Designed miniproteins, single chains, continued (5). Designs and how they scored, part 19

Each design is a single chain, and the fold is of that chain. pLDDT is the mean over its residues in the fold that is shown.

## One batch from the design tools (miniprotein)

Design m16675
Fold by ESMFold2-Fast:
Structure m16675 (fold): chain A 104 residues (1-104)
Amino acid sequence: EELEKFMKALMYRSYAAANPDDAQAWLNLGKAYDELERYDKAIEAYEKAIQIDPNNAEAWLNLGKVYYKKGELEKARQYFEKALQIDPNNEEAKKLYEEVKKKI
């Protein structure tokens, strides 16, 4: 299972390197690093996805989740708020935003 997560991260890293302007490629790489709990690498990949497509609500949501896991609750709140500004009907973002507000 850990080997599968690692291989997935290697595949997505290779794809993102070959397709550096593909926001989805960086988003997928960020998710793979997040699954490996490589939070700093996940943040770097999500930031690249946002740099390419700043209206990608999923990238903002996932960036917030990583900061939430790191205990940086105020940053998590800000990124969940940004995700909701882009996609106000995202139920996961709504739940996480309310959850983080209760902990601040």
Scores: mean pLDDT 88

Design m16676
Fold by ESMFold2-Fast:
Structure m16676 (fold): chain A 89 residues (1-89)
Amino acid sequence: SAEKLLEEAKKLLEEGKKLFKEAVEALKQGDYQKAIELAEKAIELFDKARDLALKSGTEEGKKLALEAGINEGLAGIVLGVAKMLLSKQ
């Protein structure tokens, strides 16, 4: 059902946000490899959340997909920065 897709999307979005915060913390601590791993996992969760949100076919799903997309973009920036900094060590 659309309601179940939205519930699953919300759970994945929140899990992704948690991993994204952990990735940013790892980046700040100079643990670039951990930041890469956490950012990649966050991106996967945001991508799944966006897919499920869009499959719901609802206006709420469109808003969730937008939020997931924004967070995926931000996680991609963290991933890129971590990869650049790792290459300089």
Scores: mean pLDDT 91

Design m16677
Fold by ESMFold2-Fast:
Structure m16677 (fold): chain A 55 residues (1-55)
Amino acid sequence: METERRVLEARDRVIAEKGPDASIREIAEEAGVSQETASRALRRVAERLRAQGIS
């Protein structure tokens, strides 16, 4: 799922530039997706990682 990876890469970049107070809006802009898409992608990743035993 390419969108999830793009959102994660964008999150990491924004956190590196602006610190851990990165907003969903900033992550979505960096990833080139809507805020709704970014929010859903981050939620799916969190659920998947939890199911795989990764926090």
Scores: mean pLDDT 75

Design m16678
Fold by ESMFold2-Fast:
Structure m16678 (fold): chain A 62 residues (1-62)
Amino acid sequence: PLYIVRAIRDIPATKPDELSLKKGETVLVLEVVDDDWFKAKSLSTGETGLVPKYYLDLLEVL
């Protein structure tokens, strides 16, 4: 299933494959990569990248 999640804090990208998020920004989770990371698309910018799971709040399951 696809998920919509929200960043609970500012999350800076530290590598080129990571997505930079601001607190309150929403993303669509495309894939579970491993225990720590989602592959996601920003709903505000349309950018795709890796985001850390621990700083995301679940909003909706699609």
Scores: mean pLDDT 81

Design m16679
Fold by ESMFold2-Fast:
Structure m16679 (fold): chain A 59 residues (1-59)
Amino acid sequence: MEKQKEEAEEKVGERLLENGYVSEEQLREIAKETGLPVSTVREIARRLEERIAEEKAAA
């Protein structure tokens, strides 16, 4: 299936947990490592940011 997207989600999540954001450089690194376009990794980052914000709003 789309294992590369799952891998990118994990890597993005780690960066968000560590720093609260993902830089453009980190997005490019994740894209190269997973073989996904930077645009796809950026979309994954936005989705995870929304989910984290939802959890913080509930806390």
Scores: mean pLDDT 76

Design m16680
Fold by ESMFold2-Fast:
Structure m16680 (fold): chain A 65 residues (1-65)
Amino acid sequence: TTREVGLLIRAVAIGYELGVSVKTFEENGKLVVRIRGSPEKSRQAKEEIEKEAKELGVDVEIVEE
């Protein structure tokens, strides 16, 4: 979906800006974002990605490390 592609691009950009690893995949029809980095930066990335997902209306599961 175009909205899901938009979230993927934003999630990857957030990962690069914060210096955390971001991997995206689909599981059981749901978009999953896996974040790996320091606890502080991973939490920040999760919050930013959740905000972008809400604005795009995309359902996403975010997993830290």
Scores: mean pLDDT 81

Design m16681
Fold by ESMFold2-Fast:
Structure m16681 (fold): chain A 65 residues (1-65)
Amino acid sequence: MVSQEALDALRAAPDGVVTNALLNMDPETALEVLRALPGLSDESLRRLAEEHASPEVRELARERL
């Protein structure tokens, strides 16, 4: 479960920081963050689609490209 404060911090963070945070998140948390952050760059989405440990996270990232 992702707090509003955590989501606001991620929205304010640089692209590389957000991408690295998402790559190190557990799948359930990463899916919640992806659904809550529609403004992620194509580069962040590509990295998540290729590098995340969870197939569910990779699939959702690919669907947003």
Scores: mean pLDDT 79

Design m16682
Fold by ESMFold2-Fast:
Structure m16682 (fold): chain A 98 residues (1-98)
Amino acid sequence: SAAARRAAALELMVGTLRDVIAEAERLLAAGREEEAQRLIVETLELLVAVAEAFDLPPELVERLRALLEEAKTASAREGLALLRELLADLEAELARLR
């Protein structure tokens, strides 16, 4: 079903975000700001691709694309804050579908 595909995609995105946030925090603690920023941008590119592949709602795809463009010009710290906010929103949505 569409709901099952959406839940699977959200679960994948939530898992990816948790792992990436942890890694970005480690990179920042090590002073690897450029690597953290690249990881954040590459992760948002992946999430856009996942959302499109699973035919997720256009408003979510548009939000992810907007976050990607913002992350490209943001600091690693600002990008990490964007990922944390996105994770909280997606976890809330996933919990509602369960």
Scores: mean pLDDT 88

Design m16683
Fold by ESMFold2-Fast:
Structure m16683 (fold): chain A 76 residues (1-76)
Amino acid sequence: SSREEARKLEEQALEYLKEAAKAAQKASQSVKDKATQQYANAAKESGQLLKQDRVKGMEYLLKKAKQIKEDLEAAL
């Protein structure tokens, strides 16, 4: 079902965000500030998309969560 699909995507996104948070602890303040801004923008965009299609909203959040994690780890 679409609910089960969205739930699995949400779980994956949250896991990437947990890894991003761990990387952020080791990052400089400027890198943390940039990551915070990226997350705020991603949350706003995914929130708008979630109102139309929960699966698409969660797919977008997952994509952005992974990107934020990769950007933070690359900055270490």
Scores: mean pLDDT 85

Design m16684
Fold by ESMFold2-Fast:
Structure m16684 (fold): chain A 82 residues (1-82)
Amino acid sequence: MSEEQFSAAVIAFGDVITEHQDASREEQLAALRALAAALPDPEARAILLESVDLAEREGLSMGELSDLFVERLMAALRESLA
């Protein structure tokens, strides 16, 4: 994953959450799944889908989902830069 792809994924995630801040949890998760399908980087797409799936399965808050997604995305970026 490139730094540009990382930045684009984080910005897009934040935009979707902001747009859907007053939406139901189901609508927020559906919007994030739609975002994942639209992400050009396959690694960022996989990380977002895995984060959404875990949040749905484990009942994670949107804040916990955000933290998980960013942490996993940062780890993938660090691996690509090493």
Scores: mean pLDDT 84

Design m16685
Fold by ESMFold2-Fast:
Structure m16685 (fold): chain A 66 residues (1-66)
Amino acid sequence: GAGTEGARGALEGARLALETKDGAVAGSALHEAQRILEESTDPEARELAREAVRLAQEALRASGAG
């Protein structure tokens, strides 16, 4: 599949985690984004997933969970 919908979800999850400092939400977003990068061939989905990874990692640091 394209993975664009999943990448968008991961990005939204990462943003929510950063706002709420929720390490569990950040971890879920990171895992989903990494899965999309491994499985999707769509350049747009991959770009969104890379942004989700960056924000999720930032959220993990902000939450004290990473």
Scores: mean pLDDT 82

Design m16686
Fold by ESMFold2-Fast:
Structure m16686 (fold): chain A 92 residues (1-92)
Amino acid sequence: MEEIWQEAEATVLLIGAIISAKYNDAEGAAKFAERAIEFLESLPEVSPATLDALRGVADNAEKAAEGSTDPELRQKAREAAERLRKVIDEKE
């Protein structure tokens, strides 16, 4: 039951991160990565599929950062992606 809701929320976050990367929206990508961190930290147990989707959020936030010309937004998106990867590693 909980796993279905986790995977649904993680998928929504991943879609948002993919769209942000496509449009070089580092600010939007950082927000999706931050939401993914809050979501992941709120979960007592995490399915492997949820972790895989959230890794996709981090990958797309990094990609959005690379596409941005704003150094502050690039840094924010990179830091959010790095922090998300760290939280994912702790939940494995």
Scores: mean pLDDT 83

Design m16687
Fold by ESMFold2-Fast:
Formats: sequence, C-alpha cells, structure tokens
Structure m16687 (fold): chain A 70 residues (1-70)
Amino acid sequence: MKEKLWEEMKRLVARTQEEVKAALEAGDEKKALETALRAARELARLAEEAGDEEAAKRARETAEELEKAL
C-alpha cells in the first residue's frame, strides 16, 4: 500500500515546513534544525517502508547534513 505511505510522507513534509518556518520566525534556529532532522529521519523510514530506496537514501543524507549543523 505505497499510496498510503506517500500520503504520510506528504503530510510529514507539509507539517515540517510549517514548524521549521515558525521556529525560524521565532528566532529559534536550533529548534528549526532539530525539527528538520526528526522529519528527515522519519521520511527515510517511511520511504524505506514504501520500497523507495532513492528517496530513503536522500532523506538519510539530509539527516546526516542536519546532524553536522547541530
């Protein structure tokens, strides 16, 4: 049921964009990075569960970059 996982990923991205924007507007850069990192890790897991290895790899790489920024 890849379609349901795609909907979960889309909702996760949308929520994360709103939370990151709110944190940055509040001047909380660390919270913005932590929020993005949690989302990247969850996106990697959902993509892997969906069988989308390319999306999972990209999300894992993004998580590694965000960890370096924290």
Scores: mean pLDDT 81

Design m16688
Fold by ESMFold2-Fast:
Structure m16688 (fold): chain A 86 residues (1-86)
Amino acid sequence: MTAILVVKGANPGDALAAIGGAVDAELSGGKVKAKVSGDTFTATVEGANDKGIQAIKDAAEGLAKGGGKLEVKKEGDTYIFTVTVP
């Protein structure tokens, strides 16, 4: 499965560290691609298993805690997590 994490309003380094940790723990041979545009960080994770998807969701929920927003969309085998940091 593919996961796309879009983080708005966060430090890109903190967002990258969070997703990198989740991917490294749960994916053998998974691939991460990161893009930064202004205050928006986007990470694409290819080859995620169910545990990897859950770890990415948990990281996204963590980034949204304290009054932020998390939106989840699924299109075929792709999960899109959009986080607005408080």
Scores: mean pLDDT 71

Design m16689
Fold by ESMFold2-Fast:
Structure m16689 (fold): chain A 84 residues (1-84)
Amino acid sequence: AEELLERAEELLERAEKLLEEAKKEKSLELAEEALRLAEEALKLAMEALRVAETKEEILRAIGLALRAIGLIYEAEKLIEELKK
C-alpha cells in the first residue's frame, strides 16, 4: 500500500503543477496531460485502498482519491473552457 500511496502523491503533485501551468499558458495539451496524471493517481489511490491493512493507510488512500477526483473535475472544466 505505501508504495502505491507514494506514487499516487507524486502523480497528484505533478498533475497540480501541470494544471497550474495550463491555466497560465491557456494550454489544452497541458490540461489534458494534467487530467491523465490525475486519473492515474486515482487508480493508484483506489488500488492502495483495496490492499490497505491499517486505518492510517485507508484514510491516506481516501484522501488521495478525493484530491484526484477534485483535480480531475478542475482539469475537465479547464479543458471545456479551452476548447472554445
Scores: mean pLDDT 86

Design m16690
Fold by ESMFold2-Fast:
Structure m16690 (fold): chain A 52 residues (1-52)
Amino acid sequence: HHHHMEELKKRLEEAIKKSMNPLLRDSLRAQLEGKIDEYVKKMEEEAKKIRE
């Protein structure tokens, strides 16, 4: 499960880089990484609660 989430994160970053202005890309990437990391942690905690 964790590996799949990491792959989705990478693909999302690549899509953003292709579509966004270079100037905004760096700022958006930093913001996105923070939000995705938080989201992944929440997903992991929810999965653990359901299984364990």
Scores: mean pLDDT 67

Design m16691
Fold by ESMFold2-Fast:
Structure m16691 (fold): chain A 70 residues (1-70)
Amino acid sequence: MEEEAKKLLEEAEKLYQEGLETGDAELLKKAVELSGEVLKKKLEAEGKTELLPEADKLLEEDKAQIDAAA
């Protein structure tokens, strides 16, 4: 699980860098989605499932900010 989460985070970082370089909002949103998946996996692994709805809310807010900035 930890190793899988790290691979997802690396992919998210690559998409984020590419999105910043090109200004592609779709790539930035994909990076946010992958990063959020990693966050939710970590929260679940730590038994902090009560924070999952808050994590989902932050993800939607980040996507909305990307859309507003595009």
Scores: mean pLDDT 76

Design m16692
Fold by ESMFold2-Fast:
Structure m16692 (fold): chain A 107 residues (1-107)
Amino acid sequence: DLFKKGQEAFSEGKLEEAIELFKKALEELEKTKGKDHPEVAEVKAYLGHIYAIQGKYEEAIKLYKEAVEILKKVLESLPEDDPRRKEIEEKLEETEEELKRLEKLKE
C-alpha cells in the first residue's frame, strides 16, 4: 500500500521519499477510485502538509484547496443521514483551518 508507505516515510522524516510515495498513491487512487474520492483528498492534504514544512507555501495552498474542493463534493453527494458525513465534515474543517493558516503565512 503506497499510501501507508508514504505515511511511514513521513513519520521517519524522509520528506522526499514520502512525496514520491504519495504522488504514486495519488495516481493509483485517482485511477481506481476516481478524482473526487475522500482518500484522494487525504493524500493531497499530506502532500500539502509536506510542501508547507519545506516552505513551498504556494504548492501547499493549491493542494489544500483541491482537498477542500474534493471533500465538499463528497459531502454534496452523500445522503444527509450517511454515517460517513461526520468524519468527512471533521476532515474538511481541519483542512480549511490549515489552508487559512498557510494563506496568512504567505502574506
Scores: mean pLDDT 86

Design m16693
Fold by ESMFold2-Fast:
Structure m16693 (fold): chain A 72 residues (1-72)
Amino acid sequence: MGEEAVKKAEEYLKKAEEALKKGDLETARQYIEQAERYARKALSEGEVERAMELLKRVSELRKKIDEAEKKQ
């Protein structure tokens, strides 16, 4: 159960990174929002360690998107 949520969070993180590389900051933000939702779902399903790592990656990627917006 929690494994599927972890997998979805990782998929959305990859899509967010790809969107950020393309300069599509709006799409990148939408994907990190989905990644956070699935990471929190994984946490609720008992995947504590993996979910905490995913939430940290979401936070770091969000910072990179914020920095990219400043450079616009």
Scores: mean pLDDT 84

Design m16694
Fold by ESMFold2-Fast:
Structure m16694 (fold): chain A 83 residues (1-83)
Amino acid sequence: THFDQGVGALERGDYEGAAKHFEEELKEDPSNVTSWINLGVALFKNGDYEGAIEYFQKALELNPNNVIAKRNLERARRAKEES
């Protein structure tokens, strides 16, 4: 699946490839909170803190109590402030 391909890309450090795979997954299932989070993680790892923040916020719009999205959003905000 696009999700599995995205996870594999993250594991090998292919952050641009990971983002593309999660974007394809989200075209088919835009309610997949985990894919929004993983897309944000891919952007964060690639140094795009503003893009990461946007996608973590998307995850929280779908699931406001998602602890992983909240933690990643805080990390991305701090990284942006230090850039």
Scores: mean pLDDT 88

Design m16695
Fold by ESMFold2-Fast:
Structure m16695 (fold): chain A 82 residues (1-82)
Amino acid sequence: SPLEILEETQKQTLEQAKKLGLSEEDIERIEKMFEEAKKAGADPAVVVKLAVELINEAWDRGNETLADLVARSTEALFSALA
């Protein structure tokens, strides 16, 4: 059934998100999307696409945060050496 597909997809998506180290806020956002999709009777194919997009957006934000942290640490070290 579509509900069973959504439940299995939710489980796999959340496991993948946790393995990727997504924040609790991003994981909660994904969970809420699946709960609303189940409530609305959404097409599983559309929901899978949205889940992939949410993971990619969260991953990109995480990578940007790490780049900012590295940049700040490098600037501090450079300033200490001058």
Scores: mean pLDDT 73

Design m16696
Fold by ESMFold2-Fast:
Structure m16696 (fold): chain A 55 residues (1-55)
Amino acid sequence: SMEEIKQIEEEYDKKMQELLERLKKARTLEETIRVFRETADVIDEYFEKLREIKS
């Protein structure tokens, strides 16, 4: 439903904002890479949830 999609979008936005804040605080390449890996995981989860609704 549209309401479920909206909830998923809001959750995604919140997680992305948190990752952006962590990226701003990252002091090493290793920390930066860790944030990018977690960002990829969040993106994958977002699309997985959207696919489940459309199924």
Scores: mean pLDDT 84

Design m16697
Fold by ESMFold2-Fast:
Structure m16697 (fold): chain A 57 residues (1-57)
Amino acid sequence: SMTQLEIKRLFLQTVADVERYLSEKYREKGKLEKAEELEKSAEDMERRVKELQQQIE
């Protein structure tokens, strides 16, 4: 069974992926500030995913 840490990692990774997708869509529309905000949020989520992965491994 998956641990709670593994579930949280998958959740945060999904959030990061969605935010990267939305960032690209906002960039296509010329909304650069919103795109940058989403990119920074995705990077923060990805950093947390790496931290959780190190705790699992």
Scores: mean pLDDT 86

Design m16698
Fold by ESMFold2-Fast:
Structure m16698 (fold): chain A 77 residues (1-77)
Amino acid sequence: GKAELEELRRKLKETEERIEELEKEVKKLEEELAKATGEKKEELQKELLEKEIELGVLLIERGVLEIAIKKLEEKLK
């Protein structure tokens, strides 16, 4: 019921906060990568790819949570 909706909303908020943190990390890595050369550039490219994959997973999780919340809200009437 309503308790399940509140749990999903809390999970969505936590997921959104994690997305915001990762987006900031990705932006910082992109800025560092633009200034990097040689081996440091390769290291930063790998780290950026790993963070982009993590961000992608969280974006999917957010989408799933948003759909679940909407469906449950529709059932409250």
Scores: mean pLDDT 85

Design m16699
Fold by ESMFold2-Fast:
Structure m16699 (fold): chain A 87 residues (1-87)
Amino acid sequence: MEKIEELNERALELGKKAVEAYKAGKYKEAAELFRETAKLTEELVKEYLEELRKKGASEEELKEIEKLGKERVEGLRKLAEELEKKA
């Protein structure tokens, strides 16, 4: 799971930078960072689902994880849109 670990670390660092930009009132920068975090999270979810499928996870289990991942990515994109309006 090396690629998943790398994507997770990148998403964590980007998310940290986004929160720091938000706290500093840099809403446009924060919005861009949250959009990048959403992209990395989407890729992370895709890679994670592929690995779980290889390990014999059920289609029901994969569907639930896909749904949760989609909700998380959408949440990050919505947050970025709201911050862009404040910029």
Scores: mean pLDDT 83

Design m16701
Fold by ESMFold2-Fast:
Structure m16701 (fold): chain A 64 residues (1-64)
Amino acid sequence: AKEIVEVIERAEKLPPEEARELLREFVEKHGLSAEQLRFLAEEAEELGLDEIADIFRELAEELE
């Protein structure tokens, strides 16, 4: 919970390409499943972070 909030905060402040790379690395490091990424996308969308939500959805599709 805390670690995901911190990485989202960092990603929001980065250019889109760097944000995508940071989030991909976070996903790989923590072994997140497609289901977990879908949940994180919904959380990001609730926070108004639509770009971050889209990145999580794309990463979830890559894992399937």
Scores: mean pLDDT 79

Design m16702
Fold by ESMFold2-Fast:
Structure m16702 (fold): chain A 57 residues (1-57)
Amino acid sequence: MNGKRLGEAGELVNKSNLYMYQGDYEKALEYARKAVELAPTSIVAQGTLRAAEDELK
């Protein structure tokens, strides 16, 4: 497994969650998409993306 990429995806998930907390759902979605791009099999990254997309529907 690519440990460096998984760590970077976790950082992006944290940034997405920070923007969700601030109500900046567009920024949250941007970082969540980047997290999924780095770790497409990550349940946490996928869940973060779905949460951000749901807020913008």
Scores: mean pLDDT 78

Design m16703
Fold by ESMFold2-Fast:
Structure m16703 (fold): chain A 62 residues (1-62)
Amino acid sequence: FKEGDIVEALEDIPKLLPTSLELKKGDKVRVLKVVNENWVLAENLKTGEKGYVPASKLKKIE
C-alpha cells in the first residue's frame, strides 16, 4: 500500500487499540500513511473516522 490508496476491509475489524479504526467487511478506506509493514493509518470513507488498521486485513482495489 501507499498513501492515497483506496482499499477495502476483508473482514470486520474491531477497535483493537484506543487509536484503532473500527471497520466492517467491505468498508472502503483511504490510506493516509503507511506506518510499517503491519499497520496503516487510514480514513473510513463512510464515517470520516481516522485510525490505525492492520495491513493484513485490507485489500487494494485501486
Scores: mean pLDDT 77

Design m16704
Fold by ESMFold2-Fast:
Structure m16704 (fold): chain A 77 residues (1-77)
Amino acid sequence: MSLEELKEELDKVTKELLEKGAELTFVEIRLALARRYPEVLSEEEREKLEKEAEELRKELEELTKKHNELFKKIKEL
């Protein structure tokens, strides 16, 4: 794999990390607001957001591992 290919993959993973991180932050803000103001979200909406937050955390963990591996490969070149 070329340095150029590794950089392209790193850029892709970095973009996904930023997008998923922003999504998680937004979901966590909405959940925090719902804890302060229970009328803002129904119980069903809260459960949906908690599930979305859990899935986003799992995706971020996998993307972080991939980012670190790609960064290490680039540094070894």
Scores: mean pLDDT 82

Design m16705
Fold by ESMFold2-Fast:
Structure m16705 (fold): chain A 68 residues (1-68)
Amino acid sequence: SAAAERAELRARAEALVKQGSEAFKNKDYETAIELYREAKAIFEELGDEKSVRNLELAIEYIEKEKAE
């Protein structure tokens, strides 16, 4: 069903956010950015504007940290 497919996409996006957060903790900034971008694309498909905005801000923050 469409609802089950959307739930699977959300679970995938949430798993990518968790993986990105672990990469960030390990100072693997490039991997964290890639994982957050993948999660953001899924949340955009789901129409979850809040999660998209939160990931945009997280990516900007990590890119700033990487530039130091």
Scores: mean pLDDT 89

Design m16706
Fold by ESMFold2-Fast:
Structure m16706 (fold): chain A 60 residues (1-60)
Amino acid sequence: SMDEEKMLEIAKELEELGYPDLAEALRLARDYLVKNKEYDKLKQFVESAEKGLEKIKAEK
């Protein structure tokens, strides 16, 4: 799904910004939610992760 791909994009960008542990945590959360078919939670998690990424980028 688009949310699955978006989560991977956010994780990659976080890793490139110097937050590899946070990126790995997002990848693990994505895998868990996809495995359990929790797509509504995945969408909400993506939205929260995007806001967090924007905040990190604004602080640099």
Scores: mean pLDDT 83

Design m16707
Fold by ESMFold2-Fast:
Structure m16707 (fold): chain A 55 residues (1-55)
Amino acid sequence: SKEELEKELKRVEEGLKNGEKALEEMTGGGQIVAQGRLEELKKKREELKRKLEEA
């Protein structure tokens, strides 16, 4: 449903903002894994936005 998509989008956006903030404070090999995770969240955000526009 549209409400469920909006709720999931909000959750993904919050996770992305928190992850980007944490990444700025990180150093070393952990950054590579965190960057990959953030890219996955960005792709999911775009997909959810597209689904909401089509609904």
Scores: mean pLDDT 77

Design m16708
Fold by ESMFold2-Fast:
Structure m16708 (fold): chain A 90 residues (1-90)
Amino acid sequence: KIEEAIEALVKGSVYLAKKDYDKAIEWFEKAIELAGNTPIAYMAYALLGYAYYQKGDYEKAIEWFEKALSLAPNDEQVKKMLEEAKKKLE
């Protein structure tokens, strides 16, 4: 379960680096499904938000960053990305 969640997270990160945001999103969603409410899940939520942000889907980016912060409220990087995504909708 956890090992498979980490593998999905790594695969998503590889696609994210290649700017294949649609495949990155698919793998991060799989990582969330496999991880449940573990640290891997909120890391996947943050990366999913970032992938949507890079794709230009700022509303989806906001939803996932807020989800990540609900599980890790003190993540300053995610707070900053959430603020940037909100600014893009103005």
Scores: mean pLDDT 83

Design m16709
Fold by ESMFold2-Fast:
Structure m16709 (fold): chain A 100 residues (1-100)
Amino acid sequence: LEADLATVTPVAGVGITNPATGRSVLVMVAKSATPETREAARGLLAALTPDTRLLVVRIDDDEPAEVSIRIEDGKVIVEATGASEEEKKKMEEEAEKHLA
């Protein structure tokens, strides 16, 4: 999956992280990605189980902020540590745009 993402799109500024105590799958699409790249990424996301958790690690000011995005019954749910409410809303909007 990580190798597939590297082939499909340059994921700018976001590292792929696998938590020590859990299994998470990261699917991220850059805002500058072409429509073809976004469609390929949506295909990869659709191949995951409905309960698949997406983990995005943002590194800012030397402290990592962890954002967990999960999909439940077609809804995008964002859980974030170290992110503001405004940042969470932007992440939800971006995730919904890429999944639409």
Scores: mean pLDDT 43

Design m16710
Fold by ESMFold2-Fast:
Structure m16710 (fold): chain A 93 residues (1-93)
Amino acid sequence: SNKTKAATLLTSAQMLLIAAVVEAEMGNLEEAKRLALEAAELIREAAELADPEKAEKLRELAEWVREEAEKIESAEDAERLAREATRRLNEID
């Protein structure tokens, strides 16, 4: 079902954000950005499968994650991105 596919994409996005934090902590900032950008794309794909009410919030979150991913210059940046993205995903239900 579209609901199951969307949930799988969002779980994968959260796992990629955790991986981005780990890579940033290891000093691999370029890999951290790549993983966070992939997470943004999965959130955008989930938005296309979501109910219209949730779709708009997921599209806004995906764009925010994309913009913040490009700004990652430290492990702290990656951690703040992952924390805020997870908080917003939980609010979208």
Scores: mean pLDDT 90

Design m16711
Fold by ESMFold2-Fast:
Structure m16711 (fold): chain A 68 residues (1-68)
Amino acid sequence: GHLETLNKIKEELSSDPNITASLVGTDTLTVSTTLSPEKLIGLVLKLMGDHPDLTVSLSGDTITVSAR
């Protein structure tokens, strides 16, 4: 799977105290945030741009990144 890519994203995001990233299984990363709406949208767009082969979705303040 894309587990190594998801782990690298998790490690990068975990440096921000307003972000909590957790792996679910081997193909999904859930990202819970306390960011403002503007910063949250910016993060979603960055993740989509950096990882065009992954599915990035937003529900409330939680971003989901899936390998499939």
Scores: mean pLDDT 82

